# Ledger of designs, part 30: designed miniproteins, single chains, continued (2)

Each design is a single chain, and the fold is of that chain. pLDDT is the mean over its residues in the fold that is shown.

## One batch from the design tools (miniprotein)

Design m5078
Fold by ESMFold2-Fast:
Structure m5078 (fold): chain A 75 residues (1-75)
Amino acid sequence: GKAAKIVSIAVFSLLTLVNIGLLGFILYNIYLASIAQPASPPALQLPWYGYYIAIGVVVVLILGNIVAIVVVVVK
């Protein structure tokens, strides 16, 4: 039904925004870690591979949500 389509678009859009926010947060903490000043330490402290895995997972989720929105809109 139209309601289910609207709800799906709203849910995937919200998840996309949340994942973009998480990606920005991860990138910002990597940036802070790269400039490494005592007055501005990174809030997220992960081993180097943890940051790359987190970026990869978030990017895949964003792409998946965009594809889901496109499929729901087209159908």
Scores: mean pLDDT 72

Design m5079
Fold by ESMFold2-Fast:
Structure m5079 (fold): chain A 65 residues (1-65)
Amino acid sequence: MDKIAKEIGDEIFVIGETGAPVRRRIVDGELVFEVLARTEEELKRLQKIGEEIQKKRGLKVEARL
């Protein structure tokens, strides 16, 4: 069940509840959280979460299958 997360740490924790692996990367000096979705439904959900985090916190979350 989804909960309100305020920080990228909380959002990454929520993503972890789906069983999706999360990795931290540095790309062009920016911290990026890479998440591997296992289904197309999870991919769409993770992309939406990442977009919201970027708008609120200026941090990047990249989701892929």
Scores: mean pLDDT 62

Design m5080
Fold by ESMFold2-Fast:
Structure m5080 (fold): chain A 58 residues (1-58)
Amino acid sequence: SMARRAEAERLFAEGEAALRASDYETAARHYTQAYELLGRHDAAARVRAMMAQLAASR
């Protein structure tokens, strides 16, 4: 739906802002929610793992 797409785009933008601030927990949450809204469960899992790796390598 258009509403879910708009919500996902908002979540992607918030995730990108968090990532630029090195707030990997917030970035993971927003990206994961965005991908889940779009039915992209594979992408949600991969971004969660990527953010966890970035947090661990601080």
Scores: mean pLDDT 84

Design m5081
Fold by ESMFold2-Fast:
Structure m5081 (fold): chain A 96 residues (1-96)
Amino acid sequence: ASFYLGLGRYYYKQGKYDEAIKYFELAIKEDPNYARAYLELGNAYFKKGDYEKAIEYYQKAIDINPNNKTAWKNLAEAYRKLGKFEEADKYEKKAS
């Protein structure tokens, strides 16, 4: 889990989002409750412009760790990218 998360983050920093996704999925396969891996997977899909998948994975990260303010903020931003401004405002308040 920790090894694959680190490797995923390495590829993410290089802009290699497909490789990052592969390794974040491997981290989740080793530990299905790894909230950080779901957050990073959501970030990689967000960078690819797949806002619907980003929302799915941010929501999973929040389901595991509801106190993750970064996940709430990123969820709100993904909803803004889809033009869903009422949902975005609702979730942004959860980040405060």
Scores: mean pLDDT 89

Design m5082
Fold by ESMFold2-Fast:
Structure m5082 (fold): chain A 68 residues (1-68)
Amino acid sequence: MVKIIGGAAADLPSLTPAQRAGANEAGRYAKEQLEKNPDATLDELAKISQEAAKRGQAVRDEVERLAA
């Protein structure tokens, strides 16, 4: 079986609010893009994944910055 390293940690219920918000945004964006393009190519899936991760990180950074 393929194990996801890092991704599983982002979905743990013990995560900080910032980590959880980032993971939720990344998942929401990826799902929305896949619903718009269910026949996405491997390259398109990679770009969606990269943009989802970038959006999740931006949300996480913003929540952490506001909490600081």
Scores: mean pLDDT 73

Design m5084
Fold by ESMFold2-Fast:
Structure m5084 (fold): chain A 65 residues (1-65)
Amino acid sequence: GKAEAERLLEEARELLARGEYEEAGRLISQAMKLLGHDKGAEDVLKHASNEVILRVALREAEEAL
C-alpha cells in the first residue's frame, strides 16, 4: 500500500545519500509497483527517480575529472 511505498522511498533516499545507487533504484522500482496508478503519490515517485538520475550523473562527472 501507500505507507509501504513511502517507507521504501524513504529508505531509497538514505541509500542515495550513502552512494548505494543500485539498491536505491531497486527500492524505487518496488515502490512504483506498489503505488501503481496512484496519482496522489506520483510526485514522490518522480522526485525519487530524478534523485537517482542526478546522483549517477554527478558520480560520472566526478570520475571524468
Scores: mean pLDDT 65

Design m5085
Fold by ESMFold2-Fast:
Structure m5085 (fold): chain A 89 residues (1-89)
Amino acid sequence: SEKEKNLKKAEEYIKKGEEYEKKGDYKEAGEAYEKAGEYYEKAGELEKAAEAYLKAGEAYKKAGDLEKALEAYIKAGILYLKVAVDKVL
């Protein structure tokens, strides 16, 4: 299904981001994590998307790209808020 294809792509980009982080390629890591977040959103996996965007923000911050870091953190925050609303019991 389209959802399964998007999940697979998201997971591939998470692994790619982790590899870039290990090398200290923080800009490339941020880009990979951001793409993972986009694919998790397309798959409807909002918690995983939020985690991916948070990782992207952290990577962009380490790269010194504070504007991209802020954008990624905002995306993560919005998704975490959506998830939290669904779990308030």
Scores: mean pLDDT 88

Design m5086
Fold by ESMFold2-Fast:
Structure m5086 (fold): chain A 70 residues (1-70)
Amino acid sequence: TKEEALKLLGEIGRAIREGDIEKAEEALRRLYEMGVISEEEFKEMLEAIREGDYERAERLLKRVALRILA
């Protein structure tokens, strides 16, 4: 659901800010399994998270959130 997807996006953002990369990856994988993000989006976000590029990760999460809310 849209509500579950937004909750997961929030969990990813919080996990990134807390430095909990494992939790961020887990929540991101759930978004992908729900069909909310494409395989390409999943790979791009995963790469940003693993590289510690939190600014890029935040921009990608925001893009997905705006698409869900539209």
Scores: mean pLDDT 83

Design m5087
Fold by ESMFold2-Fast:
Structure m5087 (fold): chain A 76 residues (1-76)
Amino acid sequence: MWEEYAQKGSEAFKKGDYETAIKYYEKALEEQPRNAGVWTALGEAYKKLGDEEKAKEAYEKALEIDPNNELARKNL
């Protein structure tokens, strides 16, 4: 279930394991590709790893799905 993958990603992110967080967020997006919240979380994980280009792409995807996503908008 995509929600379980998103939760596992969030747990990995909180532990500072950003690589594992990205893998789980990607799994969530395989099941639910139009989830703006997961795209935003993926962007935050890439930002923590210093991959600013991939972070920006993920935030832009989140805003494409939900233009009112405040967290994605704030990080662009």
Scores: mean pLDDT 83

Design m5088
Fold by ESMFold2-Fast:
Structure m5088 (fold): chain A 92 residues (1-92)
Amino acid sequence: MEKSKRELMQEVVIEEGRLTLLRLSYSLSRTEEEKKKIVEKLKEAVKEAKKVLEEFKKHVEKYGATPLEEQQLKALEEEIKEAEELIKKAEE
């Protein structure tokens, strides 16, 4: 059975929040050990967020989306991009 639109929106909000919290935790971390642990968690969070994003995009393509849902989808895409840039910078 396909996930409901409500379940997909809930997953989008959860993944967006997780990325935001991890990025904030990284900025507040004072030791290299803490930063490395957060970067590893952020890599896993990005992977899961991309999976949720792909699933939601497929749902939107099939059933359409409201302007609010489109805005939330864009917000998740932007959070993923910022997280990937942080990971890239941290590993350089």
Scores: mean pLDDT 82

Design m5089
Fold by ESMFold2-Fast:
Structure m5089 (fold): chain A 82 residues (1-82)
Amino acid sequence: SGAALATQLAAQASAASPLVVSGPVSVETGRAAAERLLEFGAVSAHLLPAEDVGRAATLPLSREVVDHTTGDTAVVVARFAP
């Protein structure tokens, strides 16, 4: 579920590693996780196509989920404040 994925990703965030990146998931699950991560205090959340995961660190900050996906799969990228 998106909530379970968000909990797992939030647990991976630290001051030394504030950027968290999921494996590929459905867009529906990814969106639910991204929304929940913003509720957990993430300062940014994006949904990327899997091929664009290398750009995760360069994504702009956004207070709303930014969806870059064009198909059925997404990689969730979220940044927490240090």
Scores: mean pLDDT 82

Design m5090
Fold by ESMFold2-Fast:
Formats: C-alpha cells, sequence, structure tokens
Structure m5090 (fold): chain A 87 residues (1-87)
C-alpha cells in the first residue's frame, strides 16, 4: 500500500541521516540508497528512484569497486532513464 511505502521511505531517510553523521564512508549508506530507489520505483516515481540508485552506485564504486552488483544497478538506472524520457 502507498501508506506502507511512505512509512518505509521515512524510516530509511531517518536511518540514512543517522549513518551519515556516524560515518559518511559506511557501505550501509549505499544499501539504504538502494532500498529508497526500490521504494520510489514501486511508487513509479522514476526520477527519485534514479537519484537514489545513482547515489548507491557512486558510493559502491568508491568503497567496493569490484562489486559485481554495480553493473546490474547501472543497467537498472539506464532502463529507468529510458522510461522517464518516454513520458
Amino acid sequence: SSEEIEAEIKKLKEELEKKQKLDPNDIGIAKIYYELGVLYEQQKNYSEAIKNYEKASEILKKLDPEFEGIAVLEKKIEELKKKLEEE
């Protein structure tokens, strides 16, 4: 439901702020951005989904550049950008 997704987004944003204050290099920040991207995608808010996925990808490239999930995430970002341009 939309109410459940909105509540989840709020919780993740609060966790994001806490983690950023503790350690801005925490790999867990990338996970939170990824989870925010998924929730925004579920809402069909592709602009916000792209922004959050791009932040996750940026952190992963800096902290774990050999992580094979980066390529999967970059492909997802490109697919969402195409959806946004077709509107």
Scores: mean pLDDT 86

Design m5091
Fold by ESMFold2-Fast:
Structure m5091 (fold): chain A 66 residues (1-66)
Amino acid sequence: SLTAAQRRALTVKLATYDKDGDGTLSAEELKAFLESLGYNPSDAEVQELIERTGGDVARLLALLTA
């Protein structure tokens, strides 16, 4: 589990990848975010995350910290 400080840091970093400022990430933005954390996600894995969350920043954060 992540601490409150770690969740806050991830929220801030994830928000910087929301280029549209609409509270949602595209598949390209999500892939870039995950790669910035040292992950190597496949396009299929990124697509699954988008399908589960609709790209919503809060839902993505909840899923990634589960």
Scores: mean pLDDT 75

Design m5092
Fold by ESMFold2-Fast:
Formats: structure tokens, C-alpha cells, sequence
Structure m5092 (fold): chain A 71 residues (1-71)
């Protein structure tokens, strides 16, 4: 399930294994593309890898999903 993939990804993120966390977050997004948390976590992992352009892109996606929830 998507939430299980996010939890496992966060464990890798805490260990500093950002590449492995990205793989798990990407799988979670493929299962549930409306999961705001998954997009935020993907952005955080890209930020840690120094890929600021991708980090910003995924943060913007999380904000987009959040706005839909407020409507």
C-alpha cells in the first residue's frame, strides 16, 4: 500500500539513504498520485541530494494537491 511505502521511505531518509527513499516515494505516488505527503517527501529527498530544481517542482505539486483539498 502507498502508506507502507512512505513509512519505509522515511526510514531510509532518516538513515541518510535519500536515493532509496526516492524510489519508495515514487512507487507510492504511482499508487496514489493525490497523496500530498508523498510529493512533499519526494521534494525533501531531492533537496537533500542537492537537486533544488526537482525539489521545488515536487513541493509545488504538493501545494497544488493541498489547494484541491481546501476547495
Amino acid sequence: EAEELLEKGEEYYKQGNYKKSLELYEKAIKIDPENERAWTLLGQAYFKLGNLEEAQKYYDKAVEISRKRLE
Scores: mean pLDDT 82

Design m5093
Fold by ESMFold2-Fast:
Structure m5093 (fold): chain A 58 residues (1-58)
Amino acid sequence: KKILSDEEIEERYKKALEEVEKIMEEDPNATPELLEAWKKKLEEEYQALLKGEDAPVE
């Protein structure tokens, strides 16, 4: 598949941040540390997509 446009990447990132915040209210196991980890992962993926780089190895 083709790479996403910068606009699509930004939209996905913002939508994911909103979902994480929603999960914090609904999930009794959600912690501030988990929220920070999710945000960091989203930002890393956002930057990688902007560069057109491969995802990091799992």
Scores: mean pLDDT 70

Design m5094
Fold by ESMFold2-Fast:
Structure m5094 (fold): chain A 68 residues (1-68)
Amino acid sequence: IDYEEFSKLARELVEAVNKGDIERAKELLEKLKEKFGISEEEYEKLMEAIRKGDVEELERLLTRISLK
């Protein structure tokens, strides 16, 4: 796994949510799913965190995925 690319996309995703740019956040999540094989369960949890603007939960989920 290219952890630098993962870290970059994860950072951009968190920034998009902080700015309220939910469409951009969804685009970045789709890229993470495609490139890094995020499970359906992880994808659904990330999408829920994005919809709620729950940055703390989003960061927790992304950290867990990066440890695979």
Scores: mean pLDDT 81

Design m5096
Fold by ESMFold2-Fast:
Structure m5096 (fold): chain A 80 residues (1-80)
Amino acid sequence: MLSKEELIERAEKVLREYGKVLGLSDEQIDKQVENFRKIAEENPELFKRYVEHLYELAQRDPRIPKEVLEEAKKIYEELK
């Protein structure tokens, strides 16, 4: 099973790819990733809910590549 740090790193990659699909700038993506990492480190319960929400959003947006959606699903399943 993946470590907590590996799960956070993989979730950050999904968040970066999602931000690119939404047309966010690299600076905006970096700020979102920084905030996400702080939440993940300080509040594991909120981290789990955030990953769940990210996966739900990815499922609803047809612009999200299948590979990004599958990665979000894997991270969510590891936290369940």
Scores: mean pLDDT 77

Design m5097
Fold by ESMFold2-Fast:
Structure m5097 (fold): chain A 77 residues (1-77)
Amino acid sequence: MEAEKRRAIEEGRRLALEQLREFVERNPIPEEARELLLEALELATEAMEAKAAGDDERAEALYARARELAAKAYELM
């Protein structure tokens, strides 16, 4: 079951990266904003992995950090 969840998270990350790439190609954004969004996505993926492993405290901390980085990216756009 845990392995199935990890595969789903990995596939979700791949799709999210493809969507982000398509978005920035169609709607150019500042490089700094792109880098922050990528870092936020990585942290969100780690949060999903932590939650799948039952580490809710770590997952919440990682999600909070991902949200902060995404907010900073949007401020640069």
Scores: mean pLDDT 78

Design m5098
Fold by ESMFold2-Fast:
Structure m5098 (fold): chain A 68 residues (1-68)
Amino acid sequence: MSKEEHQELLRLIGEILRLIGEILDLELKLKKTTDEEEKKKLEEEIKKLKEELEKLKEELKKLEEKLK
């Protein structure tokens, strides 16, 4: 594994962890929220972040398959 490939792997992992953290924070806010409009906004934001997370997981899988 080259230094560049190792750095890219760490970058992707870092972005994945950041998104997981954001999703968990929003899910905690959703559990505390009683306002229906706020719930809908949080659910839509969580959905978008989960879609972004899935794309990054696919990129990580492709990178791992290329390196192994």
Scores: mean pLDDT 81

Design m5099
Fold by ESMFold2-Fast:
Structure m5099 (fold): chain A 72 residues (1-72)
Amino acid sequence: MEEIKKAQEKGRELGYKAAKAYYEGKFEEAEKYNEEALKLIEEVKEKYGEEAAKEVLKAAQEGAAEALKEAE
């Protein structure tokens, strides 16, 4: 449970950073954070299963949405 919670927190942070970097025109940084988020989700899927991976993906999407609200 603890590892999944940490993965969700990291996913949210990576999603936020990727979206924020994208809106600031830092496309290379945005791509790097997006790649890290996708790798994290795949690792969680392999270790904890599909449902846990979906929770991490959802957290990443929430982080990205937060960055979008700040950009507007």
Scores: mean pLDDT 83

Design m5100
Fold by ESMFold2-Fast:
Structure m5100 (fold): chain A 57 residues (1-57)
Amino acid sequence: MAEIQKLKQEASLLVEEALKTKDKETVEKAVQIGVEMMKETDLEKIQKLLEELKKIL
């Protein structure tokens, strides 16, 4: 899998875990970041969004 696809898949798994384990506000933020990542095509921006996602989880 290409690097971008791997990062998007990792983010998808993190959002899925958040839906099962985190409070509503954290889940809303995680989904927001996940949606932004799916729209991004720039590897650097995707990496920054993934780090943001990890910080709120």
Scores: mean pLDDT 79

Design m5102
Fold by ESMFold2-Fast:
Structure m5102 (fold): chain A 84 residues (1-84)
Amino acid sequence: MLMKPNPELLAVLKKSGFTKETLTLGDIYALLLKYLEDNKLFDEKDSSVVILDEELKKILGVEKFNVSDLKEIEELLKKNSTPV
């Protein structure tokens, strides 16, 4: 299913090299992971935990999440995207 990220999320994804307006949910997640890696947002003691920066906190509405919880991540991305 193709998704259109909300403008705020789309702006973050464009910082990770994305140039289109629609992606699969998996592609959005891959670009989000690249942003997290590029900005060193993984916790030093538990690499499965991500502590979000101020921009992502405003967009996703959470302070942190676990990258192993794919269902939670999918729900967060769906709340910040529209099916097309």
Scores: mean pLDDT 78

Design m5103
Fold by ESMFold2-Fast:
Structure m5103 (fold): chain A 111 residues (1-111)
Amino acid sequence: SAAEEAEAILREMERRLDALDAAGASQAQLAAELARALVELADLAPQLSEAERERLRRGLIELALRHKLPADMFLAILDGVAGEALARGDEAARAFVEELKREFEEAQAAA
């Protein structure tokens, strides 16, 4: 169910970002939706297998690239989520976000 919940959050995030873009939402509104969803996904990450975490990270990177999100904005959101996880002592959630950041930076270098 954790994997199904993570997929549902990712799908809802995709729908909300599409709706925000269509409505001409501000960069701050896009950032708030991303931060909200990433906190929830990072919290679920310790309950996922490594293969499920890899698919989730891939989906998040594809979503960020598809919506042409500013790289500095996405990286700042990831740093914020990682900092929150660290403050809560959630090393697994922090590790998930740091790996997502690394994979995103690699995807940006390839683009």
Scores: mean pLDDT 82

Design m5104
Fold by ESMFold2-Fast:
Formats: C-alpha cells, structure tokens, sequence
Structure m5104 (fold): chain A 59 residues (1-59)
C-alpha cells in the first residue's frame, strides 16, 4: 500500500531528526495522514501503536 510507504518514510524522518520532539500528531502530519489512519496503519505495519513505539524510543 502507498500509505505503508509513508509510514516507512516517517520512521526514517524520526531517526534522521532525533532532536525534534515527535508526537503522534506530528508523525501523522509528516506521513500526510490523519492521526486515526496513521495509528491504524502504523499498528498493522509495526505491531504496536505509535504511542507505544514513541514510549519505547524514550526509554
């Protein structure tokens, strides 16, 4: 799916810009998706919600 490519692009963007304070809403905007659509597709692709993913990154 085209939208899964957008999720991959956002993941690269997060790792390329670690000083940027990422939120789920900001990641969704970077993907060009609504927060609802982003959360669903991210969970399908990654196996966890974007919220959970960001929590793990800050550990």
Amino acid sequence: MERLAAIGAVLREIFANPDRPWTVAEAARAAGLSQRTFSRLFTEMVGMSPREFLEQLRA
Scores: mean pLDDT 76

Design m5105
Fold by ESMFold2-Fast:
Order: sequence, then structure tokens, then C-alpha cells
Structure m5105 (fold): chain A 86 residues (1-86)
Amino acid sequence: MTPEQVREGGAIALAESEAAGAPPAIIEAERRLYEAIAAGDAEAAAEAARALVEAATAAGLVPEEELEEVAARAAARARALALLAA
């Protein structure tokens, strides 16, 4: 995975979220996540992934009872992706 591939994928995902009318908080969290992954910043990517899951939970897209498990899994995945982009 290259930083360019992350930026391209992120741009497509953000455009799709905007077209679907996603809340601004989710769009902003997605942007931060893709930027952190493209930068190879594993800790920033993990924090952004947790913030995205929190925003999705607040929007009713993730059950509150699953928040911790989903956030931990998302953070681990984002950290790994950032390391692969570095």
C-alpha cells in the first residue's frame, strides 16, 4: 500500500460519504483517518479510527455495546495500514 493509494481511496470514500449526506463529524473523522494513514503516523491513525467509530456510534451506525470492541479493532487496523504506507 502506497501513500498515493491511501489518498486516492480516501478521496473516493470522502466523496461517497458526502454524496450520501453523512454527518460532518463522520466526514471530518474519515478525512483525519486517511491523512494519518497516508502520513504513516500509526498513533494518529489509531486515534482517528477511534474518533470515527465514536462518531458512527453517535449517529446510530454502531451499537453502543460494541463501541469498545469495534474501536479497538479499527485502531489496530489503522495502525497497521499506516505502517504499511510508511
Scores: mean pLDDT 79

Design m5106
Fold by ESMFold2-Fast:
Structure m5106 (fold): chain A 86 residues (1-86)
Amino acid sequence: AKETIEEVEKLLKRAEELIREAEALPATPEGRLEADILLAMAILAASVSIIALKKDESLPEEEKERLIKRAEELIERAVEAAARIE
């Protein structure tokens, strides 16, 4: 329960860091490709977080919903960032 929350918060923090790294890359063809890879990794980290939260039946529903919403917001942010870089 607490361990799932701690691991999810670490994954979501990593997803946010990956999005920031992608946004800082130069607007070159190489930079755009690297940004797309980082954004894909951020989406993966957030998606794994949602899976982990849904599998943990011991979590309070309110806490589970809060973390799932945060993960979904990070996925949306990464998708929007990818669309802006291209």
Scores: mean pLDDT 83

Design m5107
Fold by ESMFold2-Fast:
Structure m5107 (fold): chain A 55 residues (1-55)
Amino acid sequence: SEREAAIGEVLARFDREVQRITEEAKEKGLSREELFKRAFEVAHRAQDEVDALRA
């Protein structure tokens, strides 16, 4: 369905963003706190988008 496809895209983007943050953390030496903060922001955004699609 359209909704399932949209949710799938949100999850795919989330996975790509987490990978990018992990790579950036390794390259730039991000602190554990900064890495955690960025991961939370990405997770929160993905959850909000999925919730909106399910509403």
Scores: mean pLDDT 83

Design m5108
Fold by ESMFold2-Fast:
Structure m5108 (fold): chain A 67 residues (1-67)
Amino acid sequence: MAAEEYHKKGLEALNAGKYEEAVEYFQKAIDLDPNYAQAWANLAKALERLGKYDEAAEYRKKAEELA
């Protein structure tokens, strides 16, 4: 489904070191499925790579609540 496709693209970007692009893809996955715990967790990881630690902590908590 579309949310899983965006999540996959986000992981590809994350693994390639394209952290801003990864954030955009994970955000699109969450926009389609707000209960997608893995997308929230990976969004947090991408934000940590960009130095956005406070925002990352918030989204990591969201991922844990959905698990």
Scores: mean pLDDT 85

Design m5109
Fold by ESMFold2-Fast:
Structure m5109 (fold): chain A 63 residues (1-63)
Amino acid sequence: EEHMKKGDELMKKADEAEKNGDYQTAARYYGEAAIHYRRSGTPEGEQKADEAIAKAAEVAAKA
């Protein structure tokens, strides 16, 4: 669905930012991905949102 696809796109952007050492940008994209995953209204979206939030917290701690 559209929200799941958008979340996946944002996760990819976040992963790339993290690899480049841009932890602040990575945290922002992980947070945006979580919002889209939650808006999907699916159990899979809830699980992926939790994963994205955890990643956002981890990279924010590195910034």
Scores: mean pLDDT 83

Design m5110
Fold by ESMFold2-Fast:
Structure m5110 (fold): chain A 100 residues (1-100)
Amino acid sequence: SLVERAEELLREAEELVERAKREEDPERVLELSEEAFRLALEAARLAEEAGDLELARRALETALEAGRIALEKAETLEQILRGIGMILRAIGELLDLELK
């Protein structure tokens, strides 16, 4: 089921976000956050394909949280820009979802 796969990917993304929150190394935070972001976006895509807009919204909110954590713990300009990019992408996807 697309919904079951989306829920599994979202659970993995949420676990990575929680790990990123506990991580002290900015480079490791970014790696964990970028992986969580990627999984959350895939979960949202599968949820949208299945017509589960609530699950898609939850997944995109997780993607937004991953970007927020990456930005909060960023120490370099590159890390800041990557965090901002994740946040902007997640906001854009959430806006597109609300227009459906």
Scores: mean pLDDT 91

Design m5111
Fold by ESMFold2-Fast:
Structure m5111 (fold): chain A 58 residues (1-58)
Amino acid sequence: ATLQKIKDLAVKGANAALEGKLDEARKYFQEAIDLARQAGLPETAANIERAYEIAVAM
């Protein structure tokens, strides 16, 4: 379940960005990145960072 929690947080971040709630989006993406780093998943963390960059550029 740690990987599922990371995915859930990233999805919440993406949905918040779509709604224009950029502060909420940043918070969820940051939590997902931090959790991925703590779980020893640097590739997952990098992928979420890229997703965040794309979401806020839209």
Scores: mean pLDDT 82

Design m5112
Fold by ESMFold2-Fast:
Structure m5112 (fold): chain A 66 residues (1-66)
Amino acid sequence: SMELAVQALVRFGHLSEEVARKVVEAVLEGKYEEAKEIIKEHGPEELRSDEAAEGVVKGAEIALSM
């Protein structure tokens, strides 16, 4: 669900609620590259690599399927 995806990104991805919502919305729209760029621009430094940002996007996809 969308709520679970936002909560997962805040709790486990250490994203702010506002950034988490933008990432989840981009993933819901199939805009995976936009979701990665949001993480790279607004997320914590640890998540700004391509591999880390991709991991966060995949986590959001999994949480959305629950």
Scores: mean pLDDT 80

Design m5113
Fold by ESMFold2-Fast:
Structure m5113 (fold): chain A 81 residues (1-81)
Amino acid sequence: SSTIEKLQELLAKIEEKAKDLELQILIAMAQLSIAVGLTIGDEKFAAEQALKLLKEALKIAKDEEVKKLLEEAIKLAESLL
């Protein structure tokens, strides 16, 4: 779906900009959750797991540009639920 593709693109952009190791790990886990969900054919499950991780990432993010991208990714994940 175009929504999952946009979410994957946003996560890649966040990963590129993230300098904090904890944030990088949370984003990598969100990317893995989406990849697993797509493999098993459950986009809603993928979005649900990614959403939890993205909300945790938003709590620890310090950079305003990264926070903005995380908020956009959260909205996109919520739209799949």
Scores: mean pLDDT 85

Design m5114
Fold by ESMFold2-Fast:
Structure m5114 (fold): chain A 67 residues (1-67)
Amino acid sequence: RAQALVDEALRLSGGDRVSRNALGNVLSGREGVPPEEIAEVLAKYDKDGDGYLSREEALAAAREILA
């Protein structure tokens, strides 16, 4: 469930915004997705390039990666 993975990454990131590193680690570690594929999708949703995603962006990215 993409929402549960995003919520876990959000908790690891301090609860406000989702760190790309935290979400990438959760997806790579639990789902076995290649880190390079995760990085490409997360970069696509990181609109301002600051290394953080909104919860909506993180959820969309996680759903795309897990599809």
Scores: mean pLDDT 76

Design m5115
Fold by ESMFold2-Fast:
Structure m5115 (fold): chain A 55 residues (1-55)
Amino acid sequence: GPAALRAEIARLRAEVAELQAEMQKDLTPGEKVELARRIAELQDRIAELEAQLAA
């Protein structure tokens, strides 16, 4: 239901925040690319869940 979708969106947003914090560390170019890719995937998933709430 909508409450479960909102809880999942909140969880995914928290995960994005953790990965964004990781991006502030001294990382290799390859590690930065992998983190950016994972952040983008999570943001796409958040958008999908937000669209489901609007439908």
Scores: mean pLDDT 86

